# Designed miniproteins, single chains: the designs that were tried, part 48

Each design is a single chain, and the fold is of that chain. pLDDT is the mean over its residues in the fold that is shown.

## One batch from the design tools (miniprotein)

Design m1652
Fold by ESMFold2-Fast:
Structure m1652 (fold): chain A 68 residues (1-68)
Amino acid sequence: SEVVEEARKLKEEGASLDELLKKGEEITEPAIQALAEARRAGRWSPEAREYREALRILQEALEKKKEE
């Protein structure tokens, strides 16, 4: 998944807080829509799973940055 790979790259490269927040903002709207669609369908779509994983990775990176 491109979105998951991009999130992992930002975490591994030690991206700035601003870069992490911008990436989170970029994927938030499509993530909300994918999750809403999965909820209506009663199952997780591949897209919803990918966005959830990407957001989790970005959250871990943000928590690490707050401790720096």
Scores: mean pLDDT 78

Design m1653
Fold by ESMFold2-Fast:
Structure m1653 (fold): chain A 64 residues (1-64)
Amino acid sequence: SVQEQIAKLELKIGLFQAFLGSTLFISEKVKDKNPVLAAQNEKTAQGLSKHIQDLQSQLDKLKS
């Protein structure tokens, strides 16, 4: 059902938002000692942000 799809998307968005937060936290902690790893984590964070936006767009369409 549409309600089940909404619930699953909301849970998935929450999970990816938590992963994004953790990735950014690690990047910030290592940036001075390992800027290459920090840059790699920042790239991962950008990919996660895009994926979250795509999921949010799907959620908006289901709610409309």
Scores: mean pLDDT 86

Design m1654
Fold by ESMFold2-Fast:
Structure m1654 (fold): chain A 85 residues (1-85)
Amino acid sequence: MVAVDVATASLTSSSGQQVTGIAVVDGVSGETTLLLLVNGEVAASATAPRGQTATATYTLSSGEVATTTATTHPDGSVSVTLTLT
């Protein structure tokens, strides 16, 4: 994969777990690979084709639901959001 853009977002849960969303856009296909990490380990992943949204979700031991969303823009840039609910 040739990455054209990378975005990341991080939060800490009420239980002290580090939650990170990472999105990488492939420079050839425009496909976005989204990883949801908990304490540095991959807990969930998703992919989306060019111009679409990828979403990954994981329920933490605290009962909180971590949701990360990556939106790929037509210019090849990507935006990442991360929420705990």
Scores: mean pLDDT 79

Design m1655
Fold by ESMFold2-Fast:
Structure m1655 (fold): chain A 117 residues (1-117)
Amino acid sequence: SVEEEVREQLRVIGDEFVRYAREVLGLPEEVVEEFRRRLEEAAEKADVQGLLEVILEGLRAAYRLKAATTAPRLAPELPELEVGDTLVEQLEWLARFFEAAGLPRAAEAARKLAEIL
C-alpha cells in the first residue's frame, strides 16, 4: 500500500540520519537516542511532516553547535536552512542534502516520498 511504502521510506531516512548524527555530526549518544525514538515514532505513524521537523531540528542544532565551537576558524557566514514551504519542497531539499552528505539511500528515499506526495 502507499501508506506502507511511506513508512518504509521514512524508516530508511530515519536510520540513515541517526547514523549521520552519530558518526558525522558527533552528537552525544543521549541526543542521538532521543532523535532515533522520535524518528521511529514518526515513521510508524507515516508522519512525513513530523519526521522532517525532527531532521531539520537536528541539522539546525548541529549548525549552531559548529558555529559556537569553530566560529573563529570559519571565514564564511553559515547559511540559514531554507528548505521550502511545502512537504515536497522540503523532501527535495533533503534529498539534495543527503546526496551531498554521502547518504544515497536516504536521498533516494526522500525522492520517492516527494513523488508519492
Scores: mean pLDDT 77

Design m1656
Fold by ESMFold2-Fast:
Structure m1656 (fold): chain A 90 residues (1-90)
Amino acid sequence: SALPAPDPARAKEYLERGIEILEEARETTPEEKLAQLDEAIEHLRRGIEAIDAGDLETARRYAIEAFFLAAELGLDEAARYAYQAVLALQ
């Protein structure tokens, strides 16, 4: 069966939107959770760098890690964008 082709440009857009939401959330995030928030942002940024390098497997891994971090923080919208990036990188 033919799998859908990866869409790295769309994945990058989703990761960029996820970063925007996490950066906005930083203002209201408790100090003890800022390290986890910053780690989620870093994973999304590394995912974008991996897309730009053509390493879609690494990009997908970073998006998955960011999804779990954002979900644990209760930042459902950011988690949704990370998940959409994972789907676009299949």
Scores: mean pLDDT 88

Design m1657
Fold by ESMFold2-Fast:
Structure m1657 (fold): chain A 67 residues (1-67)
Amino acid sequence: MLTEEQKKKIEEELEKVKEYLKSKGIKLTPVQKRAIIKELLEKLNLPDTEEVREYILELLEKIDKEL
């Protein structure tokens, strides 16, 4: 289970991704979504579990729908 601090860090990093995508007019492919998840897991030193991957993917899908 993710801590509130870990969730906040994930949200902050994804907000930066959202700003970048909006500025460039880029839509994420499934390959790019997987790459972002992997990079976030490594950057934030998060456990590489199905639960954590799904949490980040759901947030990325919400961002993609807003674009």
Scores: mean pLDDT 79

Design m1658
Fold by ESMFold2-Fast:
Structure m1658 (fold): chain A 92 residues (1-92)
Amino acid sequence: MEYEEILKRMKELLEKVDKKTIEEAQKFADKAAEEGLSLEELLEKSKGGVKEVAEIAVISGRLGQDVRNGEHVEENERIAEELRPLIEEAVK
């Protein structure tokens, strides 16, 4: 997995989302979960800022799976540290 490419993509996505977009994405995710849709299906059906938040969730889920499997732990920690200030800013 290309660490620099993932980090760059996540930064681009976080710059496009704001608190309102996150709240709308959460409502969309709650409805989709009630309907039994996966995160990948959410990404396909999402539009605008909801699509960006869905892509963040899919990437984060895959990185979390790698960590649980003991894979790419150092790269995942670096991504988390780099993204923390951007996530904090986006949810304010």
Scores: mean pLDDT 67

Design m1659
Fold by ESMFold2-Fast:
Structure m1659 (fold): chain A 91 residues (1-91)
Amino acid sequence: SDEEAANEAVKEILEAIAPLVEEAAAAYEAGNEREALELALEAARRAKEVAEKKEKEAKAKGLKKAAEAARKAKEEAEAAIREVEAQLAAL
């Protein structure tokens, strides 16, 4: 179903970035701000790539809800990339 495809797309994005998010959190807690931001940037870029792939797949199959969920995830990842890049530039 379109609802199942939307949920699966979000799940795959979260699973793809989970190890990087965990490493970024650990680096931040250890006081390694640059390393934490570099890992966060990698996670955001990976989220964008997976979301873009899922959006294209959903559009090809006519799955409107799945395409919308993936598009939103892509936009959120693009915003995160901009924010993290700005934070790294300020270091």
Scores: mean pLDDT 90

Design m1660
Fold by ESMFold2-Fast:
Structure m1660 (fold): chain A 64 residues (1-64)
Amino acid sequence: EVDAAIDEGVARLNAAYEAATGRPLSDAEKATIRNYLRERTKGKTPEEVRAEMDRVTAAVVASA
């Protein structure tokens, strides 16, 4: 499901963000990111959401 894909993506992004910045995302930041991703992925399939999340996460990890 799209919501499950977003939740998984946010968890992976949070881990990558913490590795890159030394700080975890706050609950408010996680909520804002989830809402943003839900809006941005409106009408997309879970597969498309996962691909987008993988790209963002890979870029952050590569930069860390």
Scores: mean pLDDT 73

Design m1661
Fold by ESMFold2-Fast:
Structure m1661 (fold): chain A 97 residues (1-97)
Amino acid sequence: GATVVATGTIASIEVLDVDEETVTVKLTFKDAEEAAAVRAALEGREPGDRVRVYVNGEFLGEAVLEGIGDDYVVLRMPRKDFEKGIKVGDTITLEFP
């Protein structure tokens, strides 16, 4: 099947849960039009789906999709990956196999 790619600019980062090994984060997108494009690209994706995360074009790590909203995604990722790269204003790319 075709690989699905969604790209957006991070407007806010909200930490929802923290474990010793993982962080669950809510990432909102800067523009309503960009958020709508990301949401459309992620149509049919479900909680539990594995996703590859890129920040400013560089591979950050693998995450688990936990939710999709009108202008946001919720991801669970290794703490080490979260701590090294994701900031407000960054371009995030989500790649689904």
Scores: mean pLDDT 80

Design m1662
Fold by ESMFold2-Fast:
Structure m1662 (fold): chain A 102 residues (1-102)
Amino acid sequence: MFEKLNKEEVEELAKKFVEMVLTLHENWEEIVKKLKEIGSPLSDEEIEKLKELIEKLAEIAKEYLETKDLAKFFERVAELLETELKDKESAEYFRELAEVLK
């Protein structure tokens, strides 16, 4: 649990996260170009995996724009973290955020 975040703070965090994901998805081609220009150590395979992750996050963010359900948004982010990144600890934190919003 986030020991100092109240419901309003969690809602604001969720909205900022949605905006960030949608901005990353919209500008992905420009981000890749800039990463290559600055000599990023990321391989083409790693860049493609990041693209797939951002596309999945963007789908979740678009569902939030239709439903306005912030709790469901965080639950879906948690599922993605657990299944795609095998990050169970981060997934648990996002599920706890979803519970605060219920």
Scores: mean pLDDT 77

Design m1663
Fold by ESMFold2-Fast:
Structure m1663 (fold): chain A 82 residues (1-82)
Amino acid sequence: SAMKKEKVRERLEKLREPVIEEGKKIEAEFSEEELADIRAFSEKSGIPVEDLENLLRALQDPEIAEEAEKRVKEEAEKVEAE
């Protein structure tokens, strides 16, 4: 249903926010190839380039990646319960 898709989008957006904030704390530079891929994905997804850069920086840390995966799983279980 359309309502279920909207709930999934809102929850994914909320899940991205804390990962983006953690990414802002990480000093990591992207290659020109990685930046080109980020820009291409930004155009296709509608996610801002800055947010994608911070997400990718955060996901380079295994502890942050594990915590993000846990949050995605918990939110997916909540969506299934609704």
Scores: mean pLDDT 72

Design m1664
Fold by ESMFold2-Fast:
Structure m1664 (fold): chain A 67 residues (1-67)
Amino acid sequence: GLDPATQAYIEQAKEQIRYYLEVKKDFATAERIRNELKDLILRTLPPELIEPALKELEDVYEEAKAA
C-alpha cells in the first residue's frame, strides 16, 4: 500500500492538473505540475506501483487536455 500522505499529494496534484487544463487553459503550469508529479512517482513509489501510476497520470492529463 501507498503512504496516505503520499497518496493525498498525488490526488491533489492530479486535481491541480485538471484545474489548470480544463478551467485556466494554462498548459505551461499543468505541464510543470505533471513533470513534478512524474518525478515524485519515479523517486518515491515502490517499483510495482510506478508504471500504473505513470499511466494513470498520463490518462488524466490527456483527458483534461481534451476537455
Scores: mean pLDDT 85

Design m1665
Fold by ESMFold2-Fast:
Order: structure tokens, then C-alpha cells, then sequence
Structure m1665 (fold): chain A 58 residues (1-58)
């Protein structure tokens, strides 16, 4: 049903946000900090790649 689809999308969104937060924390622990806008883009790409790898294992 449409309600079940919405609940599933919300659950997946929350799960994705959690993974993003965890991978960002790992980068901070590694001492990786953005120095400019390009650095922010590179960090975002790294987080996206790591999250995709984690989702592929689920």
C-alpha cells in the first residue's frame, strides 16, 4: 500500500542518514578535514562511496 511504501522510504532514509553520520565520524577520526569547497566535495564523495559499500553488504 502507499502507506507501507512511505514507511519503508522513511526507514531507508533514516538508515542512510545514520550511515552517512558514521562514515563522516570515521573521516574526522582519520584527521581528514576540508580546507575549501573542493575539499568538502571530495569528502562528500568519499562518504557516498563508503555508504554505498556498506549498503552493498546488506
Amino acid sequence: SMMEAIEEAERKGQHYSRLVSEERKKLEEEGIEPKDMQGEIEISQRITERVRERLAKE
Scores: mean pLDDT 79

Design m1666
Fold by ESMFold2-Fast:
Structure m1666 (fold): chain A 108 residues (1-108)
Amino acid sequence: SREALLQELDRLEAEAAALRAASTDPLVQRLLDQLIALVRRARALLRQGRVSDAQAQRLLDLAREAFATLRELAALVADPNADVTRVVGLTLRLIGLLLDMELLLARA
């Protein structure tokens, strides 16, 4: 339902904000700020009826994947033995997920 989608977007924003507050890494903070902004835009468009429930579900799925990837990135940057190649790979995947969300929102 639309109410369930709105609740899940609210929960995801709160979780992303909590991770942002816990992170000291500038890259992680910036990517979380981008995700939070996209989640807020998705919620606003859903409330305005400018996206279908199916489009909102796709945006929520992308946002969940982006948040899961951000949690992995945050853990890696906190590890002094982290593989730089893996950090780069997760960052590029995140940029792709955030871009997919931006393109869906632009077409709303």
Scores: mean pLDDT 88

Design m1667
Fold by ESMFold2-Fast:
Structure m1667 (fold): chain A 72 residues (1-72)
Amino acid sequence: MVKSGVIALNSGSNLPKEVALERLRELVEQGRDYIDVVVADRTPGSPLNVTIITLPSTPEGIEKAKELIENV
């Protein structure tokens, strides 16, 4: 059975990137096969835009997840 974990990121906010990176590490340690990176714009007055990017829990997928977290 494929296992997936979720990392939720808010665009336009001062989210600590280290917290998101720690969550990524925890999901990898839990043996998740896939990681869902959810980016949500929660800025007041803006329409809610949600993007979900599903990445495999491989070294390449983990690196891409880190890149996404750093670019929020």
Scores: mean pLDDT 68

Design m1668
Fold by ESMFold2-Fast:
Structure m1668 (fold): chain A 96 residues (1-96)
Amino acid sequence: SLESMIATVQTAVDLAVDAARRAGLDDAAAQIEALGQQAINALKNNDLQSAKQYISALATKVREAAKQARAAGDDEAAEALEWSASVLDNVAQTLS
């Protein structure tokens, strides 16, 4: 359902923001939060085309944050961010 999709995106965003902040990636965390809010608002408005674009951009940003965390030696944050990006990629793929 759309409600389940919104909940999934929100959970992935919350985990990614928390992981990025713990890794000291404050700028990445702010960008993830902003894109996540735009994606969720698009889903709530049944704007599936915009939602897909925002979720895809969000997954890319979260994956970039994961690489930064990994390079800094924060493997736990990197794994959480990689998981969140994978969840977001799956949601984007289900949107037509």
Scores: mean pLDDT 90

Design m1669
Fold by ESMFold2-Fast:
Structure m1669 (fold): chain A 98 residues (1-98)
Amino acid sequence: KEELIKKAKEYLEKGEFDKALELAIKGSDPVKQEVLELLYERVKKLLEQVKENPELVDVKEAEEQIGKEMIQVLDLLLKLSKEELEEMLAEMKEVEAK
């Protein structure tokens, strides 16, 4: 629901990506999709901010690394979700076919 999306957005503003991901997993498919899209947009914005401050090399390296890691986590979650959904659907169909 909208409450979960608002809460996830607040966690993203605070940089608490793990909390936002927990809300995405607990939510329905539409909520999960929307929260993951918000995460992706946030990571992209952070990478853009790093590009605007090239003189802060140490900060740039740290923020770029965090951004890349979050993109990898999002990619893994999207892959796991697709394969897990297919496996869960197959398992449920087998249980119903008992």
Scores: mean pLDDT 60

Design m1670
Fold by ESMFold2-Fast:
Structure m1670 (fold): chain A 69 residues (1-69)
Amino acid sequence: MSIEEILEQEREDFLKGAEGSLKNAIEYAKKGDKIKATNYGVASMLLYAAAGDLEKAREALEKINKAIE
């Protein structure tokens, strides 16, 4: 397995983690659990950024801010 294959897998894992964390953040925000919503939301933003998807990281931040308003 090459370094390039490992980096590709790591990026995909970060993207999947980010999507899951964002979904959990929105769910907890709907339940009124602002602390858990914020924690999952920050995790999603950081995971998108780590994957190199700064656009989705920004969208995640905006979506969470609106959901916990």
Scores: mean pLDDT 81

Design m1671
Fold by ESMFold2-Fast:
Structure m1671 (fold): chain A 70 residues (1-70)
Amino acid sequence: MEELEEELKEFEEKTEETLKEDPSLRETVDLVLGRGGVEALEKKLEEGVKNGAMTEEQIEEVRAFIAKAK
């Protein structure tokens, strides 16, 4: 579990760095899911997969974690 937390944190940092290069994408996410922190995280996770940062299996694991957090 601790390793998963580190990977999630590193992934979030990588995603934030990518979104900083495209501020319009960041604004869109904030406008749609501004109050849904967990849902916003899921959105960023899917973008990471499209960029090839994560596999479908990793996404399923993170989604399960997010679902429990809700």
Scores: mean pLDDT 58

Design m1672
Fold by ESMFold2-Fast:
Structure m1672 (fold): chain A 94 residues (1-94)
Amino acid sequence: MKEELKEKILKILEKYKDKLTENILKTLEDLAEGFINNDQELINRSATELYRENPELLEELDKVAQEAGAKGMSPAEFGEVLKEALEEFLKKES
C-alpha cells in the first residue's frame, strides 16, 4: 500500500536525518523526479551520487523500491511516494 511505503521511507529519512545534507536532499528530490518522469539518466546519476554520499541510505531506499515493485507499483508511482515522503519530512509547520 502507498501509505505503508511512505511511512517506511519517512522512518528511513528520520533514521538518517543528521546526515541529510542539502546535497543529499536535493539528490533524493532529483531521484524522485527521475522516477516520476521516467528519466533513466537522472535516476542513474542521482542513485550514483546517493551511493557515494550515503550507501546505506540508498540500500534501505532500494529495498523499499523493490517492495513497491513486488506489490505492483510502477516506478512513477514510487517516485510520487518518495516525493510525498520528502515533502512531509521537510514540513516544519504544525
Scores: mean pLDDT 83

Design m1673
Fold by ESMFold2-Fast:
Structure m1673 (fold): chain A 71 residues (1-71)
Amino acid sequence: MEELLRERKELMERADKLLETMPAEEKHEYSIRLTSLEFRFLAAVVDGDLEEARESVERMKKLVEEMEKKV
């Protein structure tokens, strides 16, 4: 769990930097998608669901990679 919390933090820092360079419309769309995944991750952490937390982080990685292709 502690490693997943660290990975999530690094992914969010990468996402924040990418969002700063995006046009307002794309920033809005990706912010909603990131917020949804972050909510699911935090809910999994609260519930102690390690597997769901890991899947949420994997989905965040894919989303950040998609965002990197857009900037």
Scores: mean pLDDT 81

Design m1674
Fold by ESMFold2-Fast:
Structure m1674 (fold): chain A 82 residues (1-82)
Amino acid sequence: MTADGRARIELDDGRVLEVELHNGEVSAVALDGEPVAPEDVQVHTTEVLSRSPDESEVEARVEVRFKDGTVLTGRMRLVALP
């Protein structure tokens, strides 16, 4: 099912990437509170660490790839939005 959600990714370099999802698609991205174009960032899950029983909350390890070729790993917390 398509879902609305918000993901917060704490990157290993100390920066925070915030991602908003609408209908299963990335709708907005911000790095340390500054807007970034969604197409400039790729996020993929490397390992799911925990999932709530209703799947409203998920923790995972992720890899984030930026358009300039920078690759960072981090820990993601995803929360479903109503």
Scores: mean pLDDT 77

Design m1675
Fold by ESMFold2-Fast:
Structure m1675 (fold): chain A 74 residues (1-74)
Amino acid sequence: MDEAEARGRQAMADFREALLATAPDDELRAIVDRFLAGEPLTPEELLQLADALAGQPEPWLQQLADSLRAEAEK
């Protein structure tokens, strides 16, 4: 199993919980929920999610942001 992907998914789940605890952004929350469910995201949604994650101090979220940008460029 890809341990880096598992860590990235866990960091994403933690980010989702933080969003829900403060002030849920329905659009961003829906994108995170679809990502965690393994649903396909549009390139625009991938870039929105990547930009949100790049603002976080967690290294795994920054790595995940880079991966999402690469996926959007497919």
Scores: mean pLDDT 70

Design m1676
Fold by ESMFold2-Fast:
Structure m1676 (fold): chain A 100 residues (1-100)
Amino acid sequence: VSPEEKRRIANLSIATALIAVGAALEVEVFGEDPTDGIKALRATIDDLVAELERAGASPEDIAKVRALGDQAVANIKTDPQAALDAVRELIRVVKRAVEK
């Protein structure tokens, strides 16, 4: 994985975490509909997966990132804490995938 690829993956990982926190705050603190935040989260996870595939991440790590992303998106409205936990694990999988 090149330094440029690692930078793009790092930036998308940061964006994923910030979007997820924003969507969770919309639900938990403001009592608002997180639909736009969920859409942004899905799009950012899709971009992150595309960059990981381009960087040659393993099919196993790609599958884990996809599953954790789906879990995060599914839980934003009903269990924002579970959604944030899924994003945290997703970032750990991404870090492991690019450290090799």
Scores: mean pLDDT 85

Design m1677
Fold by ESMFold2-Fast:
Structure m1677 (fold): chain A 87 residues (1-87)
Amino acid sequence: MNPKELAVDNTYSLEELKERAIKGLEKGTKQLVELAEKKGRSDLAEEIKKISEEAKKKIEQAKTVEELTRVVHEAEGRLVLIQTELS
């Protein structure tokens, strides 16, 4: 494991990591929703919104950095599948 990665986890509070995760998620999902709407895929736009809201709740509930990382990876995986469908 890289010492810099461990230092990042020790430098940022869990709350700061959650804020960054939520901001990234909101920006990414906003762009995907706009893309889905432009392609006439309102079904995917609604699914993206649901994934975003579920992920935000799980991020807020995360009690450790490891749990937060797992939640973010699960949400990103679901969004990548939708992004592939919109390609």
Scores: mean pLDDT 78

Design m1678
Fold by ESMFold2-Fast:
Structure m1678 (fold): chain A 63 residues (1-63)
Amino acid sequence: MIEEKAYKKGYELGKKGVDPKKAADIVADEVGEELAGRLDTESLLEVSTKAKEAAYKGATEAS
């Protein structure tokens, strides 16, 4: 469940004082790199977008 993992990573980064936008970008980049070559371009974009949103929410709620 990529969204749940992204939320938790964002939350941890937010607890450490990382800006929510930066936390979301970091988590989305990690997810995108992990799944690169495993998904088609459209699916990869969708998953990365959802991970970014989940991480942003996690980081914001951690503040």
Scores: mean pLDDT 79

Design m1679
Fold by ESMFold2-Fast:
Structure m1679 (fold): chain A 70 residues (1-70)
Amino acid sequence: GLETEDWEGLRKSLEKEIARNPTGELLARLGYAYYQLGDFKSALDHFRKAAEMGSRVAQELLELVEEELK
């Protein structure tokens, strides 16, 4: 966001969208929202699912987050 970042609101919106239309792109975005909220376990879980669905972005983010968390 520009001034205020509503990552919790984004997470809720993405979970609702994914319930209607699950895609690797939406799962990657949801993982990123969890990462910004400091929920690294949920971020990793969603990046793994997104990567399994073919999201290259999720695969790169998964590798970076796993490196940071060791």
Scores: mean pLDDT 78

Design m1680
Fold by ESMFold2-Fast:
Structure m1680 (fold): chain A 86 residues (1-86)
Amino acid sequence: IEEARATPVELSPEVLEVIEELGRVVREYLLLEGFSEEEAERLAREAVERARAEAQTLAAVFGEEAALERLRRLLEESRAIVEELR
């Protein structure tokens, strides 16, 4: 693999699980807002990719606990918005 030197931190399964859950909540939010399934899937995928990149950067700089805390905060904020729309 050509990128072997550019792998700073491997995210834990716990962090990856929170990222996956975030994607599901974001998709639900977009569907409740009236987005199409195609648009909701695309936007949710982008949100998941951004969360993963941020988590990797945070874990590399501040440690895995900081990355997990940030992702959990984003998940809680996203859930609160979805609950308001239900």
Scores: mean pLDDT 74

Design m1681
Fold by ESMFold2-Fast:
Structure m1681 (fold): chain A 82 residues (1-82)
Amino acid sequence: MQELLEELRRLAEQIKDPTIRKLVLDTVDRIEAGTMSLLELDIVIGLLLIQAGVYRLIGDYEEAEIIRRAAELLDEIRRLLE
């Protein structure tokens, strides 16, 4: 778990969109604090996947892939929290 959270923090630092970067970092902080519900985590994952799709549509493939990878790591963490 801690290794996945640390990988997420490093990945978030590569996100150029400050709103999405903050969302990922705040989510990591809330997971570490035990204050994140599974429903809230599902919502964050969904939002990140939508944003990855938006960046892909506008041709920012690097940003899209980083955001998609953040969503994948959060989904792995979500499975560990069940």
Scores: mean pLDDT 88

Design m1682
Fold by ESMFold2-Fast:
Structure m1682 (fold): chain A 68 residues (1-68)
Amino acid sequence: ALSELEQLRQELQELIDELNAQKKPDIGAVYEQTVQLAEQAQAAERAGNLEEAKALIEQAISFVREQL
C-alpha cells in the first residue's frame, strides 16, 4: 500500500495533469506556484520533516483544486 504522503503526491499529480489539459491562459502562474510548493515539500521530506511535507502537499492540492 502507498504511504499517506505518496497518495497525496499522486493526487496532486493527477490535479496538475487536469490543470495542464485545460490550457487556460493563466495556467503558467498557477503551475509555477504549485511546483514551488511541491519543491518545498520535497525539501522538508529530505530534512525528515514528514508532517511539514504533508501539509505543503495538501496546500498545493487545495490551491490547484481552487483553480480547476
Scores: mean pLDDT 77

Design m1683
Fold by ESMFold2-Fast:
Structure m1683 (fold): chain A 80 residues (1-80)
Amino acid sequence: KLLELALRKFLETVEEKYPEAKEALELIREAIEAARKGDIEKANELLREAVRTLVEKGLMTSDEALDLVDEALVKALEEL
């Protein structure tokens, strides 16, 4: 539940700030579905690929990506 919620918060933030990041947004949506099915390994792989895509395409720095992931996790923890 925590991973799925954190991924949803991450999706919301990326979609709002970087709506052009269609590939990364698709990967985050796939990660959410994997987490819902209990495939935590697949969800983590897809999340890492989404973060890599955002950084490699120059949309954000590695530090910015880590901050966004941390923000999403904190928001998810506060809703539990």
Scores: mean pLDDT 83

Design m1684
Fold by ESMFold2-Fast:
Structure m1684 (fold): chain A 69 residues (1-69)
Amino acid sequence: SSMLEAALEQLRRGQEVAKKNAALNPDTAIENMEGMGRVLAEAVPDAESVRQFGRKLQQEVADYAQALA
């Protein structure tokens, strides 16, 4: 589905922005990733795939933020 592909791409782009912001405010960056994943999951038929991928990217942002500390 093109909608699923667009949602996953938006999550990847959101993760790169979150990683850049993680140095200044890691908790907000992680929360923004969670919110984005939630909104995008509601926009596609394969909501569970978007939620799983969003959770994985959120964890990667959290791990990145911890590595910066």
Scores: mean pLDDT 82

Design m1685
Fold by ESMFold2-Fast:
Structure m1685 (fold): chain A 71 residues (1-71)
Amino acid sequence: TTRALAYINGAITKLAMGDIDGAIKLLEQAAREAPEVKEEVDKAIEYAKAGDIQGALEEAKRAAEKAKELE
């Protein structure tokens, strides 16, 4: 498991628990580890900041699938 995938999975857990600040921090770390997922991560952060938790979760899950393909 890549560090990026671990950070994204952690962010998904934080989003589900309503810890938006924690989720954003983990998503930013994921994008630093794997720039290939940056677009999906940036969208997840944007939705999270807007309070669209479902949208943030969907984009974070897309980032996770893309990170799995890089393994």
Scores: mean pLDDT 84

Design m1686
Fold by ESMFold2-Fast:
Structure m1686 (fold): chain A 76 residues (1-76)
Amino acid sequence: DLEELAELLKSSDEEVVRRAALELARIGDERAVPLVVEALKSPSLTPEQREYVAKVLLAAFRSEEARRAIAEAARA
């Protein structure tokens, strides 16, 4: 479930965040992009978590729109 995976990106457990990011990257479904953008803009993420999630997902998504949205959200 893409919604559940995106919610796990906001976890305080670094291992949970890492596994959720890798699973979203493995699935490669761009329908997750708005959910990922929302998670990256969340103040609950540490700078380290935000950087890791953005790097993993930028490698997985091919669309210019998806990559731009993720990169912008990670810098906000």
Scores: mean pLDDT 80

